# Designs tried in a protein design run: designed miniproteins, single chains, continued (5). Part 46

Each design is a single chain, and the fold is of that chain. pLDDT is the mean over its residues in the fold that is shown.

## One batch from the design tools (miniprotein)

Design m17683
Fold by ESMFold2-Fast:
Structure m17683 (fold): chain A 88 residues (1-88)
Amino acid sequence: IEEAIEELEKKAEESKDPKEKAALLAQIGVIYLSEGKYEKAIEYFEKAKELEPEDAGIWEGLAKAYEAAGEKEKAEEYKKKAKELEEK
């Protein structure tokens, strides 16, 4: 698991395409979320959001991470944003 994160981090650092970089960072966020490391998951999804602020999947990732962290109000806010981006 730590090895998988290091591999994805290296690929993200080497990628010059913002979309690819954001996708790799979001994958790291998903791994941290599955590990119960919610603060780390949020950190990586926030980095992905900075690169691709209109990607609904990244906002969905943030919503799940905040929900898992017990921040239900933020989770609902980010879930709504993801839906708005997906329906546009």
Scores: mean pLDDT 81

Design m17684
Fold by ESMFold2-Fast:
Structure m17684 (fold): chain A 55 residues (1-55)
Amino acid sequence: MAIAKVYNLLKEEGPQSLGAIIEKTGLSRAAVRAAVDSLEGMGLVKKENGKYTLA
């Protein structure tokens, strides 16, 4: 599941840019965007200074 891959990456490696998440997860830009939007809507992730991090 894309959401779980993105969440676990941020938990283990800390704040990541959208491009870094795409590269490290191997997911498409659209899949990563949907995953971070869902996580942000759940209050689990936020965007700070151009990077996504755990909320």
Scores: mean pLDDT 83

Design m17685
Fold by ESMFold2-Fast:
Parts: structure tokens; C-alpha cells; sequence
Structure m17685 (fold): chain A 95 residues (1-95)
């Protein structure tokens, strides 16, 4: 369980970093900052073992990535990141 939450936190960090980079490259700086903040909040919740709070932040995080996809030419790249978040949400629900 602790190792699973650590792996999930590392995955969230990587997804967040990629989403922020893509959003900034698309000129969506406000969305990039919001994604960065939700990434930090989700990671903290996972590190604290608060799966319920982590799931809440991951859902909000996924929604912001979806908004960035709709507002940019990076739809495919951001859709792949949304799928990665959906897999994480499913994994955490089964812990």
C-alpha cells in the first residue's frame, strides 16, 4: 500500500510536469499554473495516505487537462495524459 501510493505520487508528478509543459507551449499559462497547483495537492494527499482527497484532486486535474486539450493544438498529447490519470484513479479506487 505505501509503495503503491509512492508510485502513484511519482506518476502524478510526471503527468503534471508534462501537462504544464504542453499547456505553457500552447500559451495557456493560467491553466498551466492551475494544473501545477492541483498536481502538488494530489501528490501531498497521496503522500499523506488520503486516497479520498487524492481522488478528488485527480478528477479536477483531469478536467483541467481536458480544458487545455480543447483550447490548444495539443489535443492528442493531452488526451494521452488524461487516459493516464483515468488509469491512476481506477488503481487508487481498488486499494
Amino acid sequence: MEEDLKDAAEMVKRIGEQAVKIAREAGLNELAERISKLTDEAVKALEDGDIETALKYLREFSDLIGEAARRSDKEIELAVLQLAVAVLITTLKNL
Scores: mean pLDDT 84

Design m17686
Fold by ESMFold2-Fast:
Structure m17686 (fold): chain A 57 residues (1-57)
Amino acid sequence: GELHKRLLQAIGRILRAIGDLLDAELNGGSEEEIEAARRALEEARKELEELLKEEEK
């Protein structure tokens, strides 16, 4: 149902955040750009973890 769609969307956000982080690291982004990309990845991971906990309950 809806939870399954949200899980797939959250996974997509994580993959995008990983791509952004790798781009910043590989193209010599500033420490601020790398930190912003890491925060985006952490945010996406937390959203996925929350959705997984909702499925468990």
Scores: mean pLDDT 77

Design m17687
Fold by ESMFold2-Fast:
Structure m17687 (fold): chain A 67 residues (1-67)
Amino acid sequence: MEYTNVIGAGGTAPPHLPADERARLEAAQREAGKYVAEKIKDKNTTQDEIDAISREAAALYRARLAA
């Protein structure tokens, strides 16, 4: 079947997380997504710049989870 899983930047929390931990992951994901959206909102951005912004968003996501 083709419905196996979405691993590797799937953007979804694992199904067996505690509710509080899932909420934290979802909040961190929203913050990262908002960061990317704001960075490209008023800019003419190239794919290379989007990739750089995505790396920054990933760093923010990890920082949020570590905090």
Scores: mean pLDDT 63

Design m17688
Fold by ESMFold2-Fast:
Structure m17688 (fold): chain A 68 residues (1-68)
Amino acid sequence: AGVGLLKHENERVRAFAAEELGKLGTEEAVQALIKALKDESEVVRLAAEEALKKIGGEEAEKALKEHA
């Protein structure tokens, strides 16, 4: 459900979706958040960074290093 909201036209909705996925911490959420790090909106990219930092783990940390 939250993953679909990352494709919304409104950057604010996409940012909230990233925050929600950060709370879920599933493998699917991590993959969606990694993609959101490349979003056109800085607000969405920052939300994805914060969500991945909150989830932690090897895959999330690797993505954050590559997109810092």
Scores: mean pLDDT 79

Design m17689
Fold by ESMFold2-Fast:
Structure m17689 (fold): chain A 61 residues (1-61)
Amino acid sequence: TAALDAVSDEQIIEAVARVAESLGGDPERAKEIARQALNEGKSKFEAAKLAVDEAWKQAEA
């Protein structure tokens, strides 16, 4: 979306870390996943989705 396109890669990485922490997941792991996705050429949306999805899975027992 236009709002997501307006943020920098670093802002997305920081945002997913905060979301992961609020879910009880590992914020450092979320940052790693987001950075990897961006390095692979994925969009900011896809990078955020992958990082948050993984953090959510980790937060589940």
Scores: mean pLDDT 74

Design m17690
Fold by ESMFold2-Fast:
Structure m17690 (fold): chain A 55 residues (1-55)
Amino acid sequence: MEIDKEIEELQKKVQENAKKAVEAWRAGDYEAFVKYMEEIAENVRKILELKEKKK
């Protein structure tokens, strides 16, 4: 189903941004850290919306 594929793509983006956020935090790049955390929050929100539609 299209929804399942969209969720998978968003989960992949969450994982990639989580890795980048950790790396930015370790490097002391707090601006990049906040940016990646915001992208994670947006992608998680979209995943939850798609899961609600699948109910």
Scores: mean pLDDT 82

Design m17691
Fold by ESMFold2-Fast:
Formats: sequence, C-alpha cells, structure tokens
Structure m17691 (fold): chain A 69 residues (1-69)
Amino acid sequence: SELELQITVDLVRASGGDEFIAKGDAIKTLVERHGIPRSVVNKAIKRVKLDAEGRVDVSELAKEVVKLL
C-alpha cells in the first residue's frame, strides 16, 4: 500500500532512522502528519509488540494502522 509506505517513511524519520519508535512520537506523527484519529493509533499500538523500552516496531505499526483505516 502507498499509504503504508508513506506512514513507514514518516515514522522512520520521526525515530531518527531507528526500527523502533517511542509511543508518544508515533502518536504525534500519525495524528499531525496523516490526520489519523488518536483512538485508531492507540488501537494499532495495542496490536504491536513493544520492545524492552516500550517502543513500537515501525513496520508493524504501519501495517496495523492501515488495517484500521
């Protein structure tokens, strides 16, 4: 999906090029840059495994967000 690719690119940029992104930065990026409702972002985050620091996998988050749209 072109939308999934655009979301992934913006999340990678927000993470500083990392494969994992802080939850707050993911929410901010998806709400402010893509106009995705915060409730949808929070539902997507709950479907993704967090790392030891509570960060979200960028690629998995992009997939789960697109499934909810």
Scores: mean pLDDT 86

Design m17692
Fold by ESMFold2-Fast:
Structure m17692 (fold): chain A 61 residues (1-61)
Amino acid sequence: SMEEERKQLREKIKAGTASARELARLMLNDGLSDEEIIEALELYHGVSREEARRIIAEVRR
């Protein structure tokens, strides 16, 4: 279920094992803006703004 998927993603984030894509997907599902997601990906995964935008585009499909 979506609730179980969210719990699994949150546990991975807490443990520091979530990928940039997993973090982006969770944030998109929680209704966060693209700018907020870009900032989080830069902070936690060290990706560029351009790379963060690509990740967001890929997880939207």
Scores: mean pLDDT 76

Design m17693
Fold by ESMFold2-Fast:
Structure m17693 (fold): chain A 76 residues (1-76)
Amino acid sequence: MSDEELEREVTKAMAIMALAVEKLAHPELREKLEEAIKAIEAGDYEKAKKVLKEILEEHPDNEGVKAALKLVEELL
């Protein structure tokens, strides 16, 4: 595994973990957060970015989702 490949895998894992924590903290966002997690796991970062932006339009103060969006943008 290259250092660059390892960094991408770590970034992906960090994004998934951040969203998993948000699912626990905000059960009302579970469906949207699960959709974003599944997109990240599938490597569909464009879909993940879209879903995370939709969550932030409704919940602009959610720091966990903001952090996950930044991590997903690094994977694009």
Scores: mean pLDDT 84

Design m17694
Fold by ESMFold2-Fast:
Structure m17694 (fold): chain A 71 residues (1-71)
Amino acid sequence: MVSEEELEREILVALGLIYLTLGKMDYEKGDYDSAIESFKKALELFEQAGEIGRDVSEEAKKMIDEAEKKK
């Protein structure tokens, strides 16, 4: 059974994935500033989620770096 705290962490990951996807869409459009903003929001959510957000946090960090290089 999922605890309230565990459910909250899962929700944080889900929200982070939404922002990560939005950032990727903006990146594809060449809107790198909006992409970076979305990736940073995703990263904050993944970091709040803790261990379960670890892999997607690394992806978000990589996407921020890639978008910064495209400016």
Scores: mean pLDDT 82

Design m17695
Fold by ESMFold2-Fast:
Formats: C-alpha cells, sequence, structure tokens
Structure m17695 (fold): chain A 67 residues (1-67)
C-alpha cells in the first residue's frame, strides 16, 4: 500500500501524460481513503483501457498492491 501511494505521487510529479496523471490521482485518492479493494478494482479496469500509459499504470499499481 505505502509503495503504491509513493509510486502514484511520483507519477503525478513527473509524468507528462495527462491521462496517466488523472488515473494516478484517482487511484491515490482511493488508497488515501483506505479503499484498497476499490483501488485494486480501478487498477484492473485501467488494464482494459485503450491508453497504453493508463494500462502500464494499472499493471504497476497491481504489482505493488500484491507485494
Amino acid sequence: MEEAREYLREVLATSKNAAARAAAGELLRLLEEGDEEGAREAARNALKSKDPAVKALGEKVLKLLES
């Protein structure tokens, strides 16, 4: 959980992709609310996105939540 939040903050600070930043912000909000289940579901939905940057974000977050 902590590593996932740190990763999402880095995406928000460094990413030049607006869609990836929007997805990262939503996932970070869910994790800060303590909704790990909702964050996992949102990350899985990101894997179904047509945007490769959003897909990559979802994959990374799922791996960090699994660790």
Scores: mean pLDDT 80

Design m17696
Fold by ESMFold2-Fast:
Structure m17696 (fold): chain A 62 residues (1-62)
Amino acid sequence: MNPREDPELVALAKELAKLRGVSEEDVLELIEWVIEEADASPETVKKRILEALKKEIEYLKK
């Protein structure tokens, strides 16, 4: 799985990076690392990452 080729992951990574004041590249690199280290299917890892990113973004928008 390449998170840089997933438009939903890229969009959420950009929004989170903007809210946290870090680079989009740093967030994407962290996502890549999590995918590589995970002992789960790429589809399961992607779903968990999407949910985590959405939850964090909603929290930071408060």
Scores: mean pLDDT 78

Design m17697
Fold by ESMFold2-Fast:
Structure m17697 (fold): chain A 79 residues (1-79)
Amino acid sequence: NAEKALEYAKKALKAVEAGDLEKAKEYAKKALEYAKKDPRVSEGTIQTIEEALKAVEAGDAEKAKELLERAIRGLEDEL
């Protein structure tokens, strides 16, 4: 469900902006799970979500924000 992937990606971005990297990690994992289940989501968008999750896990809030914003745009363009 690409719509759920978009919802969780937006929640992950808000969590990063709030400094809550634990919640951001949970939401990014859910975004990735739902993105992988929907054939409308491109491999490029999935890779961007995976890189966003890695940035969150590394504590790189600025990189995570940039990658989540890119993933959100990709998901919106594909829906």
Scores: mean pLDDT 84

Design m17698
Fold by ESMFold2-Fast:
Structure m17698 (fold): chain A 56 residues (1-56)
Amino acid sequence: HMSGEELVAKADEARAAGDYRTALSYLWQAGKAGAISNEELHDRAVELAEGAGRAG
């Protein structure tokens, strides 16, 4: 059973590797586990979407 803190760390690792789909999946699971706020989940998801092809 993965902790919410581990899920956030996995999301950051996937984002750094350019694996935005996996990063978003881990962020969603961290939010569901209560490790991050709804506001933080939304903000991080927007940043991932921009990195995936909306910014640049």
Scores: mean pLDDT 77

Design m17699
Fold by ESMFold2-Fast:
Structure m17699 (fold): chain A 64 residues (1-64)
Amino acid sequence: SEELKKLEKEYVVEALRLIGEGTDRILEARRAGDEEAVERAEEELKKELEELKKKYEEKKKELL
């Protein structure tokens, strides 16, 4: 389905954007030498990606 292909592309593009932003946050925290800030940034990125995947799976079910 064209709708499924579009949804998958949008998911991948958004995931890459989140990874880029999350990586920048993690690198800033590492440069500051703040281990708690690093853990927080890593956890935030993980949660953002999990939420994005959940939204993708729910939208995918609606198209099937």
Scores: mean pLDDT 87

Design m17700
Fold by ESMFold2-Fast:
Structure m17700 (fold): chain A 62 residues (1-62)
Amino acid sequence: MMKEELKKKEEELKEQALKTAKAGIDYRKEVYGISDEQAKKMMENAKKAAEFNAKLEVEKEL
């Protein structure tokens, strides 16, 4: 695969993972009443996890 295709796939995977994480965080805000600060920290951790997982998936196709 071209580096360009891998980069696009990585971004798409990261985007999908972040959308899922956002839905999960919103659910926790509704159910557990977590603070906005805690939600921000969870989103930050989700972004790091999404980046890691996207790179891992792309490497599996190399």
Scores: mean pLDDT 77

Design m17701
Fold by ESMFold2-Fast:
Structure m17701 (fold): chain A 74 residues (1-74)
Amino acid sequence: EDKEAGIRLAKAAAEQGNFDLTASIAEGLGLKDVAKGARYASEGDVEKAIEYFKKALEKDPNNEIAKAGLERLT
């Protein structure tokens, strides 16, 4: 299914530090906090990126994209 494939691709992109790709995929998936986090990371705003990835994890502790983003930035 497209959603599951998108999540796996966005996670892999975040693990590689390709936050532009992560943001575009997350936006398409409707994952608002993850998309904002990835967008801030792509712009170099690491503090805001971490804030939004943490917000995503508060809503869903199993959010693999948010976990990958935090691991890459910390």
Scores: mean pLDDT 84

Design m17702
Fold by ESMFold2-Fast:
Structure m17702 (fold): chain A 97 residues (1-97)
Amino acid sequence: MITATMADSVTVKEGSTATLSANVTADGASSITVTWRNAATGEVVASTTLTSNGTATVTINNVQKSDSGKYFFIATATTASGTVTAVSNPTTLTVVE
């Protein structure tokens, strides 16, 4: 089974670094690809690969108020039976002065 979760909200100061963490469980997977997307634009923000269950992170340096909004990730796990995909709950990034 595959699960994909992240925090509901992250609040950071403008000009600082925001860190978004993806928690992925994919039992029996040989690799897990985590792709981060902006929910408003659909743009790919980052992609990373895990070799086992765990946490993947993405950082947004020098955050601006324009970076505020909803983000989510898609986890694609390679298993002996093929590929399985899970979509996370969205997290809300809030950038404050």
Scores: mean pLDDT 80

Design m17703
Fold by ESMFold2-Fast:
Structure m17703 (fold): chain A 82 residues (1-82)
Amino acid sequence: REELLERLRETLERGRELLEELEKIKAPEWLLEEARRAVEFAEETIRRLEAGELSELQALLHLIAVESEVFLVERQLERLKA
């Protein structure tokens, strides 16, 4: 549980940093919206896990989903820089 929370918080921080970088480069609105959704999903997952509303398996599946979304948005950012 604590390890899942730590990974979720790390992923949330990555998502927030990613959103800030996208805003600085004036990325397309659709990409900004995807980054915002990833951040919101991570925040909600952390809240629900802390509230005991998620099993460890559900939290792990949510973590995988958030990490995947952040990874895909990071790939799009790198394409915009190239």
Scores: mean pLDDT 83

Design m17704
Fold by ESMFold2-Fast:
Structure m17704 (fold): chain A 57 residues (1-57)
Amino acid sequence: MANGEAARILREEYHIPDEVLAWAVEELGEDAPAEELVRKALEIARERGLFGEPVIP
């Protein structure tokens, strides 16, 4: 699957940097579908505090 799709979604919808997607690829594999990569990247970003406060005060 093309990493570009996941990268676009992460940057446009969640403002998450490409490096987080790289970590998601490392965990799920380079052949993981974009949807799975996005989901994993969001989890990583949250755990590392990279996109701040998605669900908020």
Scores: mean pLDDT 70

Design m17705
Fold by ESMFold2-Fast:
Structure m17705 (fold): chain A 80 residues (1-80)
Amino acid sequence: GSLSPEEQEELKKIYDLVENEGLSVSEAIAKVRGISPETVRKELLERGKKLNPEASDEEAIASVETAVMLRAAAAKLGLD
């Protein structure tokens, strides 16, 4: 498996908040982790820029949010 049981449970909660409650990915992560949405946005930007330094800030954040939601969906479906 690619993720710990704790990480899988976190991702399942993020999926439920985004898909069922209509929160943004950043807001869902912030709520699950008990941190500010601003802190999450900064972390996503840093990760996105590390993966693709040529991306705009919006593209960098969107790429990481897409990756998080794909992993969250996989966790909900029981896929690794």
Scores: mean pLDDT 82

Design m17706
Fold by ESMFold2-Fast:
Structure m17706 (fold): chain A 59 residues (1-59)
Amino acid sequence: AADAIDVDTKAALVILKAVLDAQAAAADEVAAIVAALDAGAISADAASAALDALLKALS
């Protein structure tokens, strides 16, 4: 059974999910472009470290 007290929390989570879905779509597009660029241009370790640092800074 759903708690009445959780109604606002669940509504907020639905809104947050929509926002995160939009952000995730943008992040996925960037990741796809970077992955294509990384495929033969630089080492995987260097690319992974740079991406992790960027994503951490944006978080």
Scores: mean pLDDT 63

Design m17707
Fold by ESMFold2-Fast:
Parts: C-alpha cells; structure tokens; sequence
Structure m17707 (fold): chain A 90 residues (1-90)
C-alpha cells in the first residue's frame, strides 16, 4: 500500500527527529509535533495519489513546513532531514 508506506516513512522520520527535539522543551516539542503531523498528512495523501516515491517527497515537504510552524526554521530542517532519510534511505 503506497499510502501506508509513505505514511510509515514520514512517521519514522518524525520519530527520529523527536528524540532530539523533545529534550529542548515546549518549542522543540511543538516543532517535532508539527513536523510529524505535516509529514504524515503529506506522505499519506501523496502516496494515495501517486505512490511511495511521491509520498516520500511530500513527507519531506510536510515535515519541513510543520516543523517550521512549531519550532522555527531549524526545527523544520531537522524534521525534514529525518523524513528524507526514512523515505529515501531504502
């Protein structure tokens, strides 16, 4: 299931980012939560429409945007990098 695969990759990337950001308190936690939510939503939708490769790219974009909203540009970049590694690493 391409949608599930995209979501799983996005969630895994978000979880990896969480281990760093949650240690930094509420702003870091908000950046992480936004990144995970953005990655999961984008990955699921893109995977549903065009398959796993697009899901991974959308998850990266969603993580970047969600992380930026919660924790600023650096949090967005960390969440996006984690999602990219999870989605494109295999």
Amino acid sequence: DAAEEGYRAAYGGGEAAARGERSEGPRGAAGYAGGVAGAAGAGFEAGLKSGSERGAEAAYRGALEGGRRGGGPEAGERAAEAARRAGLGA
Scores: mean pLDDT 57

Design m17708
Fold by ESMFold2-Fast:
Structure m17708 (fold): chain A 69 residues (1-69)
Amino acid sequence: AQAEADALGEKYAKMVKIVRDALAEGLSDEEIIRRIKEAFPEVTEEQARAILDAVRRSLALQDGQPLPP
């Protein structure tokens, strides 16, 4: 339980970092999803997209900048 929870948390943190770095580079959604799947092949496209959306919302709230539609 502990080892699995730690692994999941670390994996999530790494995925969030990939998304943040990719958004800073101005990459498209498709390229960001590709980077996540390249680092974590077991992650589905739907899961990668959900993480991307969550990070975008978090960054918009933190930076106070509107996200493009």
Scores: mean pLDDT 72

Design m17709
Fold by ESMFold2-Fast:
Structure m17709 (fold): chain A 55 residues (1-55)
Amino acid sequence: SSMVAEMREALDEAVEAARKNIEAYKAGDEQAREEYVKKMKEATKRLSDLRAQAE
């Protein structure tokens, strides 16, 4: 179902944001870190909402 594809996209976005957050941390870029933490939070919320709607 399209729901599975959307959940996979949300997971991929969370993983990429986590990776970028680690890179920003190593570079000392606090502004970039805050941005990627926000994106990770948004992606995990979307995944949670999709799970709730699937029932």
Scores: mean pLDDT 82

Design m17710
Fold by ESMFold2-Fast:
Structure m17710 (fold): chain A 69 residues (1-69)
Amino acid sequence: AAGEARAGAIGDANLDRLADIYKWAKEHSKNEEEEKKLVLEAVGATAASPEDQDALYRFAKGVAEKKEA
């Protein structure tokens, strides 16, 4: 399977948390730059590389969008 089925199962709570963090950041930010910063601060990823920060932000956004359907 693409990805990890076991990791997916244990990660479901983390995926829900990421979706909630993204929604919270969107509600409390004035623009996408602030939104990304709030997401990164909430998950503790501010010291990550710019590439990893972008990947995490995009992942959180994607999870939230899929959850809304």
Scores: mean pLDDT 70

Design m17711
Fold by ESMFold2-Fast:
Structure m17711 (fold): chain A 97 residues (1-97)
Amino acid sequence: SELDELRARALALAGELAALLATLDPARAAAFEDVFGRILAVFERALAAGDLELARAALAEMEELLELARNAGTLSDAEIEARLAALRARVDALEAA
C-alpha cells in the first residue's frame, strides 16, 4: 500500500541519516537529530490522519535534511547553519498545518 511504501521510505531515510550522523561532531549530530525527530513526528501525525499530502511534504524535508548531512563535510559552518535554519522554518510551518 502507499502507506506501507511511505513508512518504508521514512525508515530507510532514518537509517541512512543515523549512519551519516556518526561521521559528524556530536553537537552537529544532535542538531540534525532534533530536526529529524520533529519532521518524523509530523510525518507520523499526517499518516494517522490520512493526510498523504502532509506526509509526502514531511518525507521531502527528511530527504533535504539527509542531503544536507551528506554534504556537511564540504560546506562551511555558516552554510550548514543557514540551511538548518531554513529547514527549521519549514518544519515550523508543517507543525502548524
Scores: mean pLDDT 88

Design m17712
Fold by ESMFold2-Fast:
Structure m17712 (fold): chain A 56 residues (1-56)
Amino acid sequence: AEEAMLSLEVDEITEEEIERGKEARELEGLPLSAEEVAEMLKRGEKAAKLAEELGK
């Protein structure tokens, strides 16, 4: 529980998100750690949401 006003850009990845990252890493054979894959999945979901919202 450490928060700083200037650290608002950094969000913690939950254990379940790490598990999803491990699963995706295993399925896709990604050369990244489970935590890094979890971050990529989070960014991917955000990008997919934006793409869907754009309707293009």
Scores: mean pLDDT 64

Design m17713
Fold by ESMFold2-Fast:
Structure m17713 (fold): chain A 79 residues (1-79)
Amino acid sequence: SPLQAAYDAAVREVVKATAEYNKALESGDKQKAIEAYKRLIEAVDRLLEVARQLGAPPEVIADLEKFREDAKKKLEELK
């Protein structure tokens, strides 16, 4: 289904954004790490939206919401 394809695409974006963030963090470039982390949060936001539309299990939704909350806190620490 188009929605399942969107979910798979969103998962791939989270994986990609996570790798880019880790690479930016290892580079020591604080601004690059901040920008990469913002992209990671955006990717998780898209995944969460599609997961809700698919009716993903409550535990999956809760895990993604917790990641978003932790990620927003981490973004403030990176600034």
Scores: mean pLDDT 84

Design m17714
Fold by ESMFold2-Fast:
Structure m17714 (fold): chain A 71 residues (1-71)
Amino acid sequence: SEAAAQAARDAALGERGAKIVKAFNDAYEMLKKGEMSDEEIIERLKKEYGLDEATAQAIVDAAKQQIKDDE
């Protein structure tokens, strides 16, 4: 059923979205602490959340922008 296939895709996207939000929050906190380099944060996100390089870089860039906007 196409409806069952769509529900499975929506569930997978929801799980992926939740991981991205957690990864963003972790990157934001790590950047704020200043104890890790951008490269170390990217590698940690790839390892902990199973993210590719481009997604991890985008999350770190977005978190850096959010910190700058919050200053």
Scores: mean pLDDT 78

Design m17715
Fold by ESMFold2-Fast:
Structure m17715 (fold): chain A 67 residues (1-67)
Amino acid sequence: DAAEHLAEGERLAAQGRLDEAIEHYRRALALDPRYAEAYANLGDVLEAQGRTAEAAVVRQKAAELRA
């Protein structure tokens, strides 16, 4: 389910496996497009990769969903 993909993404990100973490976060969002935590975690990983503009977009989406 979406929560399992979020958890696996978090585990992979903790290991520095950032591209694989992104794949799991994107799968979580495919299953639940309103999953604010998956957008927030995706933003953190994108920022870690230096993809600052993309990180800003998904972080904004997370903030909107939490409002």
Scores: mean pLDDT 86

Design m17716
Fold by ESMFold2-Fast:
Structure m17716 (fold): chain A 55 residues (1-55)
Amino acid sequence: SMLEKLKELLKKNNKTLEEAVKLELDAISLKPATHEVEIDGKTFRLGEAHYEKLK
């Protein structure tokens, strides 16, 4: 259920989430990714705000 929701959201918005993280990275010496999610055998690191949206 939650995994399927995550896959669907990443499929639609994967680039947007990655771009948002990169922008935070560029703006400040960067909040470390606080959450790790594995999808299709690949691990993604998400900030708190992005992870909350996926819940």
Scores: mean pLDDT 56

Design m17717
Fold by ESMFold2-Fast:
Structure m17717 (fold): chain A 110 residues (1-110)
Amino acid sequence: AMDEAIARLEAEAAASTDPFSQGLAYYAIGKLYLDRGEYEKAKEYFEKAVQLLQEGGAPDWVLAEAYYNLGKAYLRLGEYEKAVEYFQKSLDLAPTPEVEALLAEARAKA
């Protein structure tokens, strides 16, 4: 079940002493909540993931993915200025047409 997956990822994050590994676990939880349409929870877990991935020295492409999904959560919550901020951070690390399109959408709504 989805709740079982979240519980396992929470336990995995708690068991890890490495910020990078903890950040990846929180990122995975954020994605599960995003897929469920639980955007406030997705935002919370992606914010935790971003902080831990930065502390753990994550590669640019990993941090870019975390910024992108945090931006998507903000966009779905109608927090357009924050969505613009995080899509821009994602593009600064790893330019993709997909993120460019969502940045344009968020800017139009901001």
Scores: mean pLDDT 87

Design m17718
Fold by ESMFold2-Fast:
Structure m17718 (fold): chain A 79 residues (1-79)
Amino acid sequence: SMEFIERYRRFVEEAIEEARELAKQGKYDEAIFLLDVALGLVRIALGVAKIAGDKEMVEALEKEIERLEAAKKEVEALK
């Protein structure tokens, strides 16, 4: 549903914001760990959406994975 898509978008936005805040403090390993946990959770949700045949959810979650991977590369570049 659109409500669940919005919840995942919010979750990802909050995870990226928290990781960036950790990176500002020089806590790069903690920021990367947080992003890896978020990626794991979204990938599990993507697997469930694929099994359910929820194409709208699949497309939304794939975009959120790309956002998390981009944020992780951003933090890794600061080390």
Scores: mean pLDDT 89

Design m17719
Fold by ESMFold2-Fast:
Structure m17719 (fold): chain A 70 residues (1-70)
Amino acid sequence: MPSVAELLEAAVRAAQAANEAIAAGDYASAVKHLDELIRALEALVARGDESAREDLAYAREQKARALALL
């Protein structure tokens, strides 16, 4: 089971990679990285990190937008 620090690092890395992919117009890669971000944020919320809920909602919206642009 990942630690909170590992989940936070995974979320930061995935968010950065997703933003870079979106900036490049690579929506397929953006969806993959947004899925990584969503999984890390879901794990943080499941562990009681309420601050991750807003980021999770935003990540889900960004994934839906990226899928619409494929």
Scores: mean pLDDT 85

Design m17721
Fold by ESMFold2-Fast:
Structure m17721 (fold): chain A 60 residues (1-60)
Amino acid sequence: MRSEARERVREVVQTLLDLGYSEEHARRAGRMAARALGLPDDEADRIAEEVVAEVLKERA
């Protein structure tokens, strides 16, 4: 459950960053994706922040 949500958030974040969207847009979209999968706001926000940081570090 949690790992599947993280994978979907990562896909959304990476797609938006690849299309040239900002870190803020990617974070918001990731949070919305996690929320749509049934995660509470607090956990969705944390996962989106962690995934955005991980993807940006991998791309640096």
Scores: mean pLDDT 80

